Designed miniproteins, single chains, continued (5). Designs and how they scored, part 60

Each design is a single chain, and the fold is of that chain. pLDDT is the mean over its residues in the fold that is shown.

## One batch from the design tools (miniprotein)

Design m18200
Fold by ESMFold2-Fast:
Structure m18200 (fold): chain A 62 residues (1-62)
Amino acid sequence: AGLPKEELISKELLERYEEAVKKLEEEIKNNPTLTDEILDLSVEILKLAVERVVEEKLAKKK
């Protein structure tokens, strides 16, 4: 549908990043030992963090 207005890619990525971080925190609280789910969430959070940083850097440079 497209972004109507004042919605930035950085905001969408931030929301995804925050949701992934929250899920990771919940998994860590429920399982004090490392599990495949915690590892998968860690990798996904890292990917989202990298994507966010890259987009921010590219937007600033133009």
Scores: mean pLDDT 65

Design m18201
Fold by ESMFold2-Fast:
Structure m18201 (fold): chain A 75 residues (1-75)
Amino acid sequence: SEREKVIKEIEKILEEEGLPELAKKVREDFNKAKSVDELIAISIKILGEAAKEGVSDETLTKLARLFSRLVQAMR
């Protein structure tokens, strides 16, 4: 599914940045989310955590686009 494809891409990027625990948290949090507002809140939280860990602005922008695509895929 489009949802699984996007989640796997997000996980791959976070794992390549050395953040496998954050990648796992993304999957768990998105699976628990019941609304679009919750998905947006999770996305902001994960981007903030990645930024704290030193992920580049270019990679953060790519992650933000993938999170937007995930939100659209989950409606």
Scores: mean pLDDT 83

Design m18202
Fold by ESMFold2-Fast:
Structure m18202 (fold): chain A 57 residues (1-57)
Amino acid sequence: MELSKEQVDKALELLEKLDKAASLKDKEKSEKEIQKLGEEAAKDENEEIKKIGESAL
């Protein structure tokens, strides 16, 4: 995926943020962060980011 390397990097960063949010001990903050990240990804113009956001939720 040479031409979509930038998109892959964004996707990996999103997954890392989601994993970090999911590992928070504060359940309320964890849920809020996951929802925020998922909504941002779902609204992204990048189709690959959008798919990952939907899959993570």
Scores: mean pLDDT 71

Design m18203
Fold by ESMFold2-Fast:
Structure m18203 (fold): chain A 60 residues (1-60)
Amino acid sequence: SLTKEELREKAEKAEEQGKLLLEEKDYESAAKFYRQAGEYYEKAGDLEKAEEAYKKAEEL
């Protein structure tokens, strides 16, 4: 199983990819990556960051 640190790293990479897709105005793909980031943050126990990522996905 993944450690909390590994889960956080995966969340951060997904969030970065979401930001890049937002710059490209690919809102659908950006939302998918922000949802994935939220799932990884949630598994890592970073509930505040998970909520922020999910909120970004919903706003797109």
Scores: mean pLDDT 87

Design m18204
Fold by ESMFold2-Fast:
Structure m18204 (fold): chain A 67 residues (1-67)
Amino acid sequence: GMEEAKRAVENAEAAVAAGRFLRLPEEAIQRAEDYVKKAREALEAGDAEKAIEYAKLAQQAVSDALG
């Protein structure tokens, strides 16, 4: 639901912030930030499922850059 979507977006934002702190490649950070933006847009539109999907993609982009 919306609470789960909100938490997923917050977790994705935290992952991006951690990636920036760890100085991950800018390309990976830009990709993750684009997904976070789409997740927030979906959340504002009331689309919890799409918000969770984009948040997951953002976290995956950060995770892939970590190894």
Scores: mean pLDDT 88

Design m18205
Fold by ESMFold2-Fast:
Structure m18205 (fold): chain A 63 residues (1-63)
Amino acid sequence: GPTAETVLVRMEGDKLDLDELHRASVHVAEIVALVRAREGPGTRVVIEADSAEEFEELRRRLL
C-alpha cells in the first residue's frame, strides 16, 4: 500500500480570506512534491504558514 506519511499544514487562518486559502492550497501541493522529490517519497512534510504569499516564498526557496 501507499506510505503512511502525511503532510501537516498549520495555517493561523483567522486573517485569511477565501482567495488566500485557495492560493495557499495550490502552493502546498507544489511544496510537498518538491520536498519529496529531494528527500524521498516517504518524507513527512510539515508546513507552518499564515498566508498564500508565505507559502509561495517557501516554494521559491525549494526550487
Scores: mean pLDDT 57

Design m18206
Fold by ESMFold2-Fast:
Structure m18206 (fold): chain A 84 residues (1-84)
Amino acid sequence: MVKVKLTVNPPASKDSLVGYYKGKKILEVNKEHIVPEDLLVKDVEWFASEKVKAIIDENKDKPLVEVLRKISENTNLKVEITPL
């Protein structure tokens, strides 16, 4: 399990991300979530801005934690990941 905190910087950015796993919201902007570190991107239902969605679609077979890092490095979404 890992703790994930997702924020937007600058706050006026249109970059967005929400994820659902088995009908439950597991990730959203400005909230802290606990997720399995081995959860794959393809196992999650994503609602995201165009640039963020493109990164997700290119990395469907990757672990969620790895892809969140790529999103943080390439978009205005900032991701903080803390091992539990």
Scores: mean pLDDT 81

Design m18207
Fold by ESMFold2-Fast:
Structure m18207 (fold): chain A 92 residues (1-92)
Amino acid sequence: KEKAKEHLRKAAEHLRKAAEAARAGDLESAKEHFLKALKHVDEAGEYVSKEVRTRVIAAGLDLAAAVSGLLPGEEAAEALEEAAELLEEEAE
């Protein structure tokens, strides 16, 4: 359980960094941090609920839309922060 909590915390940290980068218009750094967050979500395995996994995936789709110019970076950042909050809650 402690190893899973460490991965949840790391995933949340990277999602928050992705959100900061997306707001700044640095979509390359945002993508890099999002991918790092996904690795930590994968390492946490069954300790990440289906609901939280779905929210992380949805935030990633919003980030992809922002990269394509279909969504403002601020909206993608909000989705990334929301997913980070859910991961932080599961780590408690």
Scores: mean pLDDT 86

Design m18208
Fold by ESMFold2-Fast:
Structure m18208 (fold): chain A 114 residues (1-114)
Amino acid sequence: DIDAVLEGLRAGAERAGDPALRAIAALQAGDYDAAVEQAPPELREVAERAKELAEEFEERLKKELDPESQQKALALLNGAIARALIVALSEGPEAGLKELERVREAMERMLENK
């Protein structure tokens, strides 16, 4: 159950001493504002870009997909943008931004095939 996993990540993030881990958990949970707020300065641009991408595709997914597919696609999107922040943390912000562009391409292809 994805909701139980997201609740566990939120609880874990609240106890984490690292703001980057809280930001990653917030993106995974779909709390984009909290992700930007918690992100350390080095990751702030990636978190803001992830929020913009997520908000854009959330609206498109609501229009293009049935309710069950919307929930699954949104969970995949949130997981992918959270992964981009992990890439930014490990490999630098430019690598995270490139990962977000790959996420955009994947989401565009998914919607084009609908």
Scores: mean pLDDT 78

Design m18209
Fold by ESMFold2-Fast:
Structure m18209 (fold): chain A 80 residues (1-80)
Amino acid sequence: SMNSEKARKYLEEAKKHLEKAKELLKEGKYEEAYEHLRKAEEKLKKAKAYTPEDDEELKKEILDLEIEIGVAELEIAVKK
C-alpha cells in the first residue's frame, strides 16, 4: 500500500541517520551523533504514522530500530 511504502521510506531514512550516529560515536563526536539520533527519531515517528495497524512485520522493525536509537542516546548521556 502507499502508506506501507511511505513507512518503509521513512524507516530507511531513520536507519541511515542511526548508522551515521554510530559512526560519529566511534569518533567521539557526541554532539553530532546526538543530532543524527534526533533526525533518526523524527523519521521513525513519520514511519510509525504511515504504518498500517495490521503490518506486524513493519511494526517489529520499527520497534527494533527505536530500541537501537534509545541505546545509542543512553550511551551519549552516560558519557557526557
Scores: mean pLDDT 87

Design m18210
Fold by ESMFold2-Fast:
Structure m18210 (fold): chain A 86 residues (1-86)
Amino acid sequence: MLSADEQVEKLLKEASELYDKAVEAKKKGDMDTVKKYYEKAKELGKELLEFIKKTEKEGIKFNVSSASAAAINIAGVEVEYKIAEK
């Protein structure tokens, strides 16, 4: 079982890794791989929103800065995809 802070740090790590992979795929011109990471970013974004809603309902405090950083990395994957879109 993870604490709320540990759970949000896990989401941030996954978001950061996803963003890095999307940037590398874009640099190589691999649009299919960028699209794959964008689809994964959308799912991770849903998980982040569900985590926030659950913690709010339960009155649990968590590291808001880590949640914000995760959301920024997820949004960054969409930006990379939109810039690379043919």
Scores: mean pLDDT 82

Design m18211
Fold by ESMFold2-Fast:
Structure m18211 (fold): chain A 79 residues (1-79)
Amino acid sequence: DPTAELVRLAEEAREYIKKAEESLKKGDFQTAAENYRKAAEILERAAEVAEQAGYHPDLVASLRKLAEEYRKKAEELEK
């Protein structure tokens, strides 16, 4: 079920984002970057699932944009 898979991927990405934000608050930039990268990978996978399942192009584009934003956050934290 693509919809159930998308929900699971969204929840997983949210948890990694939360871990990244908590690490960032503690000054652990390495762990924050790692968790933002994981969130970006999951969001990219969600975009692939949505595209393959024939979801609206706007949803696919939004997921890819979010993935890119979190990837950039990780890169900024890399030193």
Scores: mean pLDDT 87

Design m18212
Fold by ESMFold2-Fast:
Structure m18212 (fold): chain A 60 residues (1-60)
Amino acid sequence: SAHTREGVERGVAEARRLLAEGDARGAVTIAQNALKEAEKMGDEEGARLAREALEEALSA
């Protein structure tokens, strides 16, 4: 579940793993989900980390 900071961090790590494997589309999807969950929690730092992963995926 992505309802904790640990869940958001796992989502960010998974997005970066997918990007490293050449799955930019999958990375975008996972990073967007992590961002959405961080925003639901009011986790500003989690949202920042998820946005960075999303920007990396969108730039691929």
Scores: mean pLDDT 83

Design m18213
Fold by ESMFold2-Fast:
Structure m18213 (fold): chain A 99 residues (1-99)
Amino acid sequence: MEEIEELKEKFEELLAEIEELLEKLKKLKEENPEYKEKLDEALLEAEILVGLALIYRGIANLLLKKGDYESAKELLEKAIELLEEAKKILEEAIKEVEE
């Protein structure tokens, strides 16, 4: 299914964006000690969501090998939703520190 390749590409693009946001937030935490606790909470929540998204992608890849394209698509869509949520958490945290 062409749609599965599009979902995989979107997942990798979101993951790359999140990695950039994670590095930016870690730097902001070092430069703004007064926001450390709030930024640590955002980092932890985002890292948990990324971890879950990677697990769902792994399961989806196993389902694809078995020919279960429908279940694989659903898991990839859920993985993308988790990455979108992680991205939002990181962007909101960065915005609160930036003036």
Scores: mean pLDDT 86

Design m18214
Fold by ESMFold2-Fast:
Structure m18214 (fold): chain A 100 residues (1-100)
Amino acid sequence: MEEEVKGAEELVKKNPNDVTAYIRLAEAYLKLGDYEKAVEYAEKALQINPDNPEAYILLGKAYYKLGDYEKALEYFQRALDINPDNEEAKKLLEEVKKKL
């Protein structure tokens, strides 16, 4: 986990437009429970590639953990708009609807 953060930080330092490095940072911070950092890095990934469904899923998960179910719903819907067959996003969308 800490090693994943360091590795992804080194990738970002070498290539600040590396979408994959920002996705890995967002995922690592989400696993560590730093949901605000997870949001920050997922948003940076979307600044580079606004059509990345994985970044929207990570934003939805982070906002869900922060208790912002309305934003979580919006981001899971955006992920499904890009990839309608994403089973993870479908399950997360149904989960967040139960909280609203």
Scores: mean pLDDT 83

Design m18215
Fold by ESMFold2-Fast:
Structure m18215 (fold): chain A 56 residues (1-56)
Amino acid sequence: SNDEIAKKDLEAAEKALKEGNPVAAMFGAREALKHATEEELIKKAEELLKEAREKV
């Protein structure tokens, strides 16, 4: 499902941010937003994207 794809993208983005790769985290969060339909997933993706942008 789209939400399953979004969850995988968020997992990758969160890992990238934790490993000090905010550019990769931004890509993952943006991909998650394209697929996420659940409000919680959209919110998490937006928060990760904001945090990653602040670290670039």
Scores: mean pLDDT 82

Design m18216
Fold by ESMFold2-Fast:
Structure m18216 (fold): chain A 100 residues (1-100)
Amino acid sequence: MEEALRLAEEAIRKAKEALRALVEGDIEKAKELLEEAKRLAEEAARLAEPGSPVREAAEIVAAGAEAALRLIEEGRYDTAASVLGISVAAASFYLERARE
């Protein structure tokens, strides 16, 4: 497995943990996990080849985490969870294609 793929998979894992924390009402934990997911996704995107499924997955997670953090600051927790859930699903789809 390439380093970019490993980092993208870890970013998705952290984003899934953040989504669970948001649904459970643990906003502090969700914010911490989203910051970590964003950092991992940005590093994965930097290392991935432009146009690759890994790059697309990493960019989706980074954008989704950033949007979720902004929505949390606005008190829009349900919208943050929805945006994050969609981003995780889309990123996971691209990563599955990276394995072929």
Scores: mean pLDDT 86

Design m18217
Fold by ESMFold2-Fast:
Structure m18217 (fold): chain A 68 residues (1-68)
Amino acid sequence: SADEVFEEMYEILKSDPRLSARKEGDDTIVATANENGVTTLIGEALRAIGTPELEASLEGDKLTLKKR
């Protein structure tokens, strides 16, 4: 389900020491990366783009995920 996928992605992002992830309300995750985390963040953005339950936007070192 969309809720399960959203929470799973949040846990993944929160567990990565190169990333900082927070919830912005009930349906949005925002994650940022330091210089060494940028490639990892891009990889997570690509995974999210392939996920129909989520909408992903990557701007610089900031990834925004929205639950559909």
Scores: mean pLDDT 83

Design m18218
Fold by ESMFold2-Fast:
Structure m18218 (fold): chain A 76 residues (1-76)
Amino acid sequence: MSKETLNRLIGLGLRLIGLEIDLRLGADEEKIKKEVIEIIKEIEELTGIKIPLDPNASAQELIDKGLELIKEALKK
């Protein structure tokens, strides 16, 4: 993995953690979902790893999937 890709993945992971904190503090779930989906798409583009997204998934479930994608990418 390139250093540039690694730094981008770390940044996306930190953004997901920030959104999880916002969600726990009562932020609008639909707004959080939209931002998480955009982050997951960027992770998929950077890594080539795809996880199917359930359109009815909660914001927390989407955050968990995004973090899992980053963990799998970092194992290489």
Scores: mean pLDDT 80

Design m18219
Fold by ESMFold2-Fast:
Structure m18219 (fold): chain A 86 residues (1-86)
Amino acid sequence: GKLLQKGVEALRAGKYEEAVKYFEEALKKDPNNAAAWLNLGLAYYKLGKYEEAAEYFEKALKIAKENNSSLIKDAEENLKKAKEKA
């Protein structure tokens, strides 16, 4: 959706706190969106909030596995990186 796209644009621009707000709003509308959980985790990781990033990557991974999503590998790799920093 448009909120997810705005979040990704904010994330790419280094506007991590703004990206968090867009991804949180996207998840209020669709809590089963693995891409939104993955990107929320990435934004928290960029903010140095590694424990929260790991929790969001775990949610993304669970949903991605339930939907047999192409995001499984990205969620697993990012979860590993967040756990190494926490």
Scores: mean pLDDT 88

Design m18220
Fold by ESMFold2-Fast:
Structure m18220 (fold): chain A 92 residues (1-92)
Amino acid sequence: SREELLEAAKLGPSAAANYILVHNVSVGEVREILSKEQQMEITEELIHTLAVARRDVEGMKARLEELKKNPEITPRLFSELVEELQRLRAER
């Protein structure tokens, strides 16, 4: 729910990222409920989570650099990261 997502975000970006992945929260809901700053922090957390899952430090650095240079890519990058992480979770 909206209130549960807000409470998870108050606990930090890691808690919010986990809530989003487990409960299949849409990009649209995240954008409506959370601040731009919270969205950015959660996107950075998702980049780190994917890097750990794939053992891809170079990909992590490249995505973090792009995000810092172009914050406007946050909704697209967030969507791509959520889809990939949900796919990886479904396969295991």
Scores: mean pLDDT 82

Design m18221
Fold by ESMFold2-Fast:
Structure m18221 (fold): chain A 67 residues (1-67)
Amino acid sequence: GASRRAKARAEAAALAAADPERAAVAREIAEKLNEIGDALDEGLAYARETGDLEKGLERAAEKVGGK
């Protein structure tokens, strides 16, 4: 479940803390993945509002970094 994934993620973070450079890289990757997730959520909301899935996907792509 979500709690088990959170614990595994915390354990991985603790192991990464033994290597500060890897911990910094892991954090940067997580931040970029969260940005992509937020862009997809915004695109899906826009698609729902317009009834056009293609427009929603285009909005998500623009938010991530554009064409």
Scores: mean pLDDT 71

Design m18222
Fold by ESMFold2-Fast:
Structure m18222 (fold): chain A 56 residues (1-56)
Amino acid sequence: SAEEVAAILKATGAGDTVEGDTSVNARLAVKLFEKEHGLPVDGVADAATIAALRVE
């Protein structure tokens, strides 16, 4: 969801770069978050990514 994506953007520090194209920046932020937490880097906020986000 947009709310989950916004939380990932905030967690990765990429929120300041999200002005025009939220979709592209959201995918990059999700990939960064996945890489930081040792998850598969697919750019999708799946169940494992959301679980890691909720711990933060």
Scores: mean pLDDT 62

Design m18223
Fold by ESMFold2-Fast:
Structure m18223 (fold): chain A 74 residues (1-74)
Amino acid sequence: MAEELVREADRLAQRAAEAFDAGKYEEAARLLREAAELLEEAARAEEDPERAEALREAARRLRGLAEKLEELAK
């Protein structure tokens, strides 16, 4: 189950990259926030503590990037 959440997060991150390339920073930020939420959910479902921490770290990185893109959209 956590694996499916990670796959969906990867798809959202790819869509965010496409939005970024198109100069759609606000849309890219929204997609990155959605991906981060899925990674946080995956981390809660993950039984391996090391893998769970890696997922939380990835989510934090995506949220940080989304915040940067939101500033660029202003």
Scores: mean pLDDT 85

Design m18224
Fold by ESMFold2-Fast:
Structure m18224 (fold): chain A 68 residues (1-68)
Amino acid sequence: SLDELYEAIIAAVPEEKRASMRTFLEQVSTLPPAHQAVILRWLAEEAEAAGDLALAARLREAADFLES
């Protein structure tokens, strides 16, 4: 489910950043699915550029789910 995918994204960030990520994803979840997917893909590219391949993978999984 989308909720499980968002929880996986939150779990992939450091503990200190989880509250901020949760608040951000709550805001993103109010947008149409296509807009959510664009934002998540952009974040995945930023995570990958920073070397966080695990976070990038979780973000892409959520984006792919929203586009299916």
Scores: mean pLDDT 87

Design m18225
Fold by ESMFold2-Fast:
Structure m18225 (fold): chain A 69 residues (1-69)
Amino acid sequence: EAERLLAEAGREMAKGVEYLKNGDYDKAIEEFKRAVELATEAERLGHPLAPLVRQGAKDGLEIAEKKKK
């Protein structure tokens, strides 16, 4: 379960990066928020890589939110 959640978080983060690159900040925000939620659940379940993925998703979310000004 934790591994599956982390894999899903990674996929959502990749989508967020693509939307961010294309200037679709609203969609980037949605994908990064989902990635944070999934990585947070994976971390709660004890996945050792989940904190790293969650941090990356949070960083992407902050960038997208700043760009949406």
Scores: mean pLDDT 82

Design m18226
Fold by ESMFold2-Fast:
Structure m18226 (fold): chain A 86 residues (1-86)
Amino acid sequence: MKLVVTYRNLTPEQKEKVLEEGEELRKRGYDVKVTVEGDTVTLEIGNLTVEQLAAEALRAIGLELDGYEVKVKIEGDTLTIEVTYP
């Protein structure tokens, strides 16, 4: 299963933290593709379990409660999460 997380409206410091997250996932053996476009970072993560995808969906709900704009979509074997920073 695959996770696609797009983070939007990032400060330079927030962008650095998202990039660090992507590298940490690579070190843990995940198939990670990182795309950077201005203040937007997209992480495409392969080889996830259903439990790991559920945990990411719960994390996204938590961010929405914290005032972030969050969109979650499931298509086939892919969970897509978009997070817009305040």
Scores: mean pLDDT 77

Design m18227
Fold by ESMFold2-Fast:
Structure m18227 (fold): chain A 98 residues (1-98)
Amino acid sequence: DDVELADKFFETLSEEEKERILQLAKEGRSIDFVDLVDELLKGKPDAAKIAKGFAKIVETGESKNPFLKEVYEAMPEEMKEDVVNGLKNLAKLYGDKS
């Protein structure tokens, strides 16, 4: 399950990385948010699946990871659509290059 892969991946992040993601979500910085996710995922196993799972979490708010639920709740609705599209584009890019 792509959502489960995203939940597990984001559990492995440092507190500093988590705080940076949450800050960008709170600030509505969609481009910087997607860029940070790209830096965290590029070269990782299952990066395309993790990006798809994260896109679904941002779209639905459904996650077992409390941090990802907090990110969803902090993110403005206008930002959510941009982030979902950005993450789906990253997933396609990772699939084509991997």
Scores: mean pLDDT 85

Design m18228
Fold by ESMFold2-Fast:
Structure m18228 (fold): chain A 58 residues (1-58)
Amino acid sequence: MPEISEEELEEAVKLLVENGFDEETARMAVGALIASGLAKDAVEAAKRIQEGIENNRA
């Protein structure tokens, strides 16, 4: 099980909420990326989610 700091997770969720995400959705998305091995920590997961939105917007 990947080791996720609760403080780190909350910081990533706050970043996504500032960009218009619902807190629940942000928390689930960050957790899913880490669980899938696509991100090594919560901050990287948040950045990947932001990049995914930019790609879909284009």
Scores: mean pLDDT 72

Design m18229
Fold by ESMFold2-Fast:
Structure m18229 (fold): chain A 88 residues (1-88)
Amino acid sequence: SHVEEAVRHLERAVELLEKGYSAGDKGIKLATEAIRLAVELGDEDAFRAAQRVLVLNLKNKKAGKTEENPEIVEHLERAVEHLRRALA
């Protein structure tokens, strides 16, 4: 399903953020949108994964990591797209 694909992309973003990479302000914006969409869908797995992305990205930004890692950004953009498709 689109939700399962979104969760896989969010989990991949979490893995990269836990390794110390960051998606900067763009990552914060995309994670916030993913949270909004997950809440609208009522999907708890997508919500938890998106919230974890936001928390880790904010933590990494506070540590001085302002880089917008293209792999993390791409995973977040795909997650948002899949969540939007699930609402259609």
Scores: mean pLDDT 91

Design m18230
Fold by ESMFold2-Fast:
Structure m18230 (fold): chain A 81 residues (1-81)
Amino acid sequence: MEERILGEAVLEAYEKNGKEESRKTAARMRLAFEARQRGLTRDEYRAWLEKHLDSYQITDEELERLIELGKEAREEWEKAR
């Protein structure tokens, strides 16, 4: 639970320093991070993203990339000094 909140805070920090397009990317990463924490399968997660973002079909490669970016962002925030 708290780890999910931390992930969102990290993504918000990236949004603040980026362009508007970066905010959209950070929002996708945030949703990806949260879906991963829910323990969704790839198929369930893809369907969940398509409903929430109203986006095009997400590929498996893009799906994994979003999940990894969310995890990396969280780790960078924790190590921030």
Scores: mean pLDDT 54

Design m18231
Fold by ESMFold2-Fast:
Structure m18231 (fold): chain A 75 residues (1-75)
Amino acid sequence: LKLQMALDAARAAREAARQGDLAVAIESLKTALSLTDDEKAKEYLEKAIRALEQGDLEGAIEYAEEAIKELEKKI
């Protein structure tokens, strides 16, 4: 359950970032981060949040995609 919720949150964050919705993207990444225990996924989610805080939208999308990939491995 938590893994699926983390994955859904990470996917929502990626979509929000693609649309330029920074506040929604950051909130969704923080939600995903709170719902996962995977060290690699956490690292990518934290990097995505930092990228958004620095205005690097493309980097944030790439890091969110890597986090999604790591979470999908655990299903």
Scores: mean pLDDT 83

Design m18232
Fold by ESMFold2-Fast:
Structure m18232 (fold): chain A 99 residues (1-99)
Amino acid sequence: DAVAALEAAAQKAREMAEKVKDIYPDTARSLERAAELLEKAAQAARQGNRFEADVYVSLAIISLTVAILGAQRKGNEEAVKLTQEALDAVSAAGDALRA
């Protein structure tokens, strides 16, 4: 179920943002942005607009990848790990959208 996978990925991103917000606010902002993009992807998928959903998923992947690179540059290993968990959930949701 692609919609459920996208909604789960959005919730995962918000959960990871909550865990880092007080320590790594820049990383939390990127995770919150990814969650908003995934919520838009879920809405597009629910309406049958797979191509629009794919665009939002791609933007979420880019946002999280940039956040990982930024956290790595700063040596924030915890932020890298939590952002990677969100990215893994987004990748799984993208695969469900293609099935």
Scores: mean pLDDT 87

Design m18233
Fold by ESMFold2-Fast:
Structure m18233 (fold): chain A 80 residues (1-80)
Amino acid sequence: TQSPSSLEYEVGDTVTLTHTASSDVTVGWSKDGKPIIGAGTTRTEGVPDRYSGSKSGLTYSLTITNVKEEDKGTYTATES
């Protein structure tokens, strides 16, 4: 992947991504095609403690605290 000429993310920030499911499905989160939050809110083994998943009703959230340069990438919510 190509690095941008300027930083898109500020190191030290907290970023929250949300996905609202249309039905009673389980939502997981992936970064650059690799799972980071497994089905629901369970962090995948080896993923830093800065990453967390939460659920409220049909809304699933991925929260990244203390963002680092390595956290840049494509994040996707996958329904299963």
Scores: mean pLDDT 71

Design m18234
Fold by ESMFold2-Fast:
Structure m18234 (fold): chain A 61 residues (1-61)
Amino acid sequence: SLREELERLIAELEELAKRKPEHREELTGVVRKARAQLPSLSDVQLRAGIHEIRELLEKYS
């Protein structure tokens, strides 16, 4: 599901934050906000979240 995909990407971003101390504050902030919002997101918002986190993973990996 879209929710499971976003949960997987959030976990990947959290692991990336652990490996990138220079971007840790920014990346952990995104992780916290995404996890807080996850239970209430619509399908449109889930797709937007998936796109945003994929871009961050590509940018900082």
Scores: mean pLDDT 86

Design m18235
Fold by ESMFold2-Fast:
Order: structure tokens, then C-alpha cells, then sequence
Structure m18235 (fold): chain A 81 residues (1-81)
């Protein structure tokens, strides 16, 4: 299912972020978020979750903690999957 794919991608994004592979971690997180949005029938919940993921990523970028931000965003997305 799309949610199972999103979950596996989010888990892999966490692993890659821990390894310092920021570019691939972000790519997999973006794909996981896309699959989550496609699978979620409640568009308002999907928009709120997307907003939170993007805020967490943005805070990490501004703080100079890009890998940590991606990991936290992926962990947050996993709580919604």
C-alpha cells in the first residue's frame, strides 16, 4: 500500500540522515510525504501534516542542523503513518 511504502521510505530517510547523507535523506522524505498525501483521504489532515513536516525541515535548515531536521521530520511523519 502507499502508506506502507511511505513508512519504509521515511524509515530509510532517518537512516540516511543519521549517516549524514542529507541529499538522499531529503529525497526519500519528500517521496514518503508525497505517498502519504496521495493515501490520506482527509485533505485537511494531509495539509496539516505536510505543513508540520516542512516546518521541521525549515527549522533544521535555519539552525544549521539539516540532517537532524530531516530526521525529526521523518520521525514525525512516521507517527502519522
Amino acid sequence: SLLEEAKELAKKAIELADQGNVEEARRLLDEALRLYREAQPDKLEAEIVEGMVLIIIGVGEVAGKEAEGIKEAAEYLLTQL
Scores: mean pLDDT 88

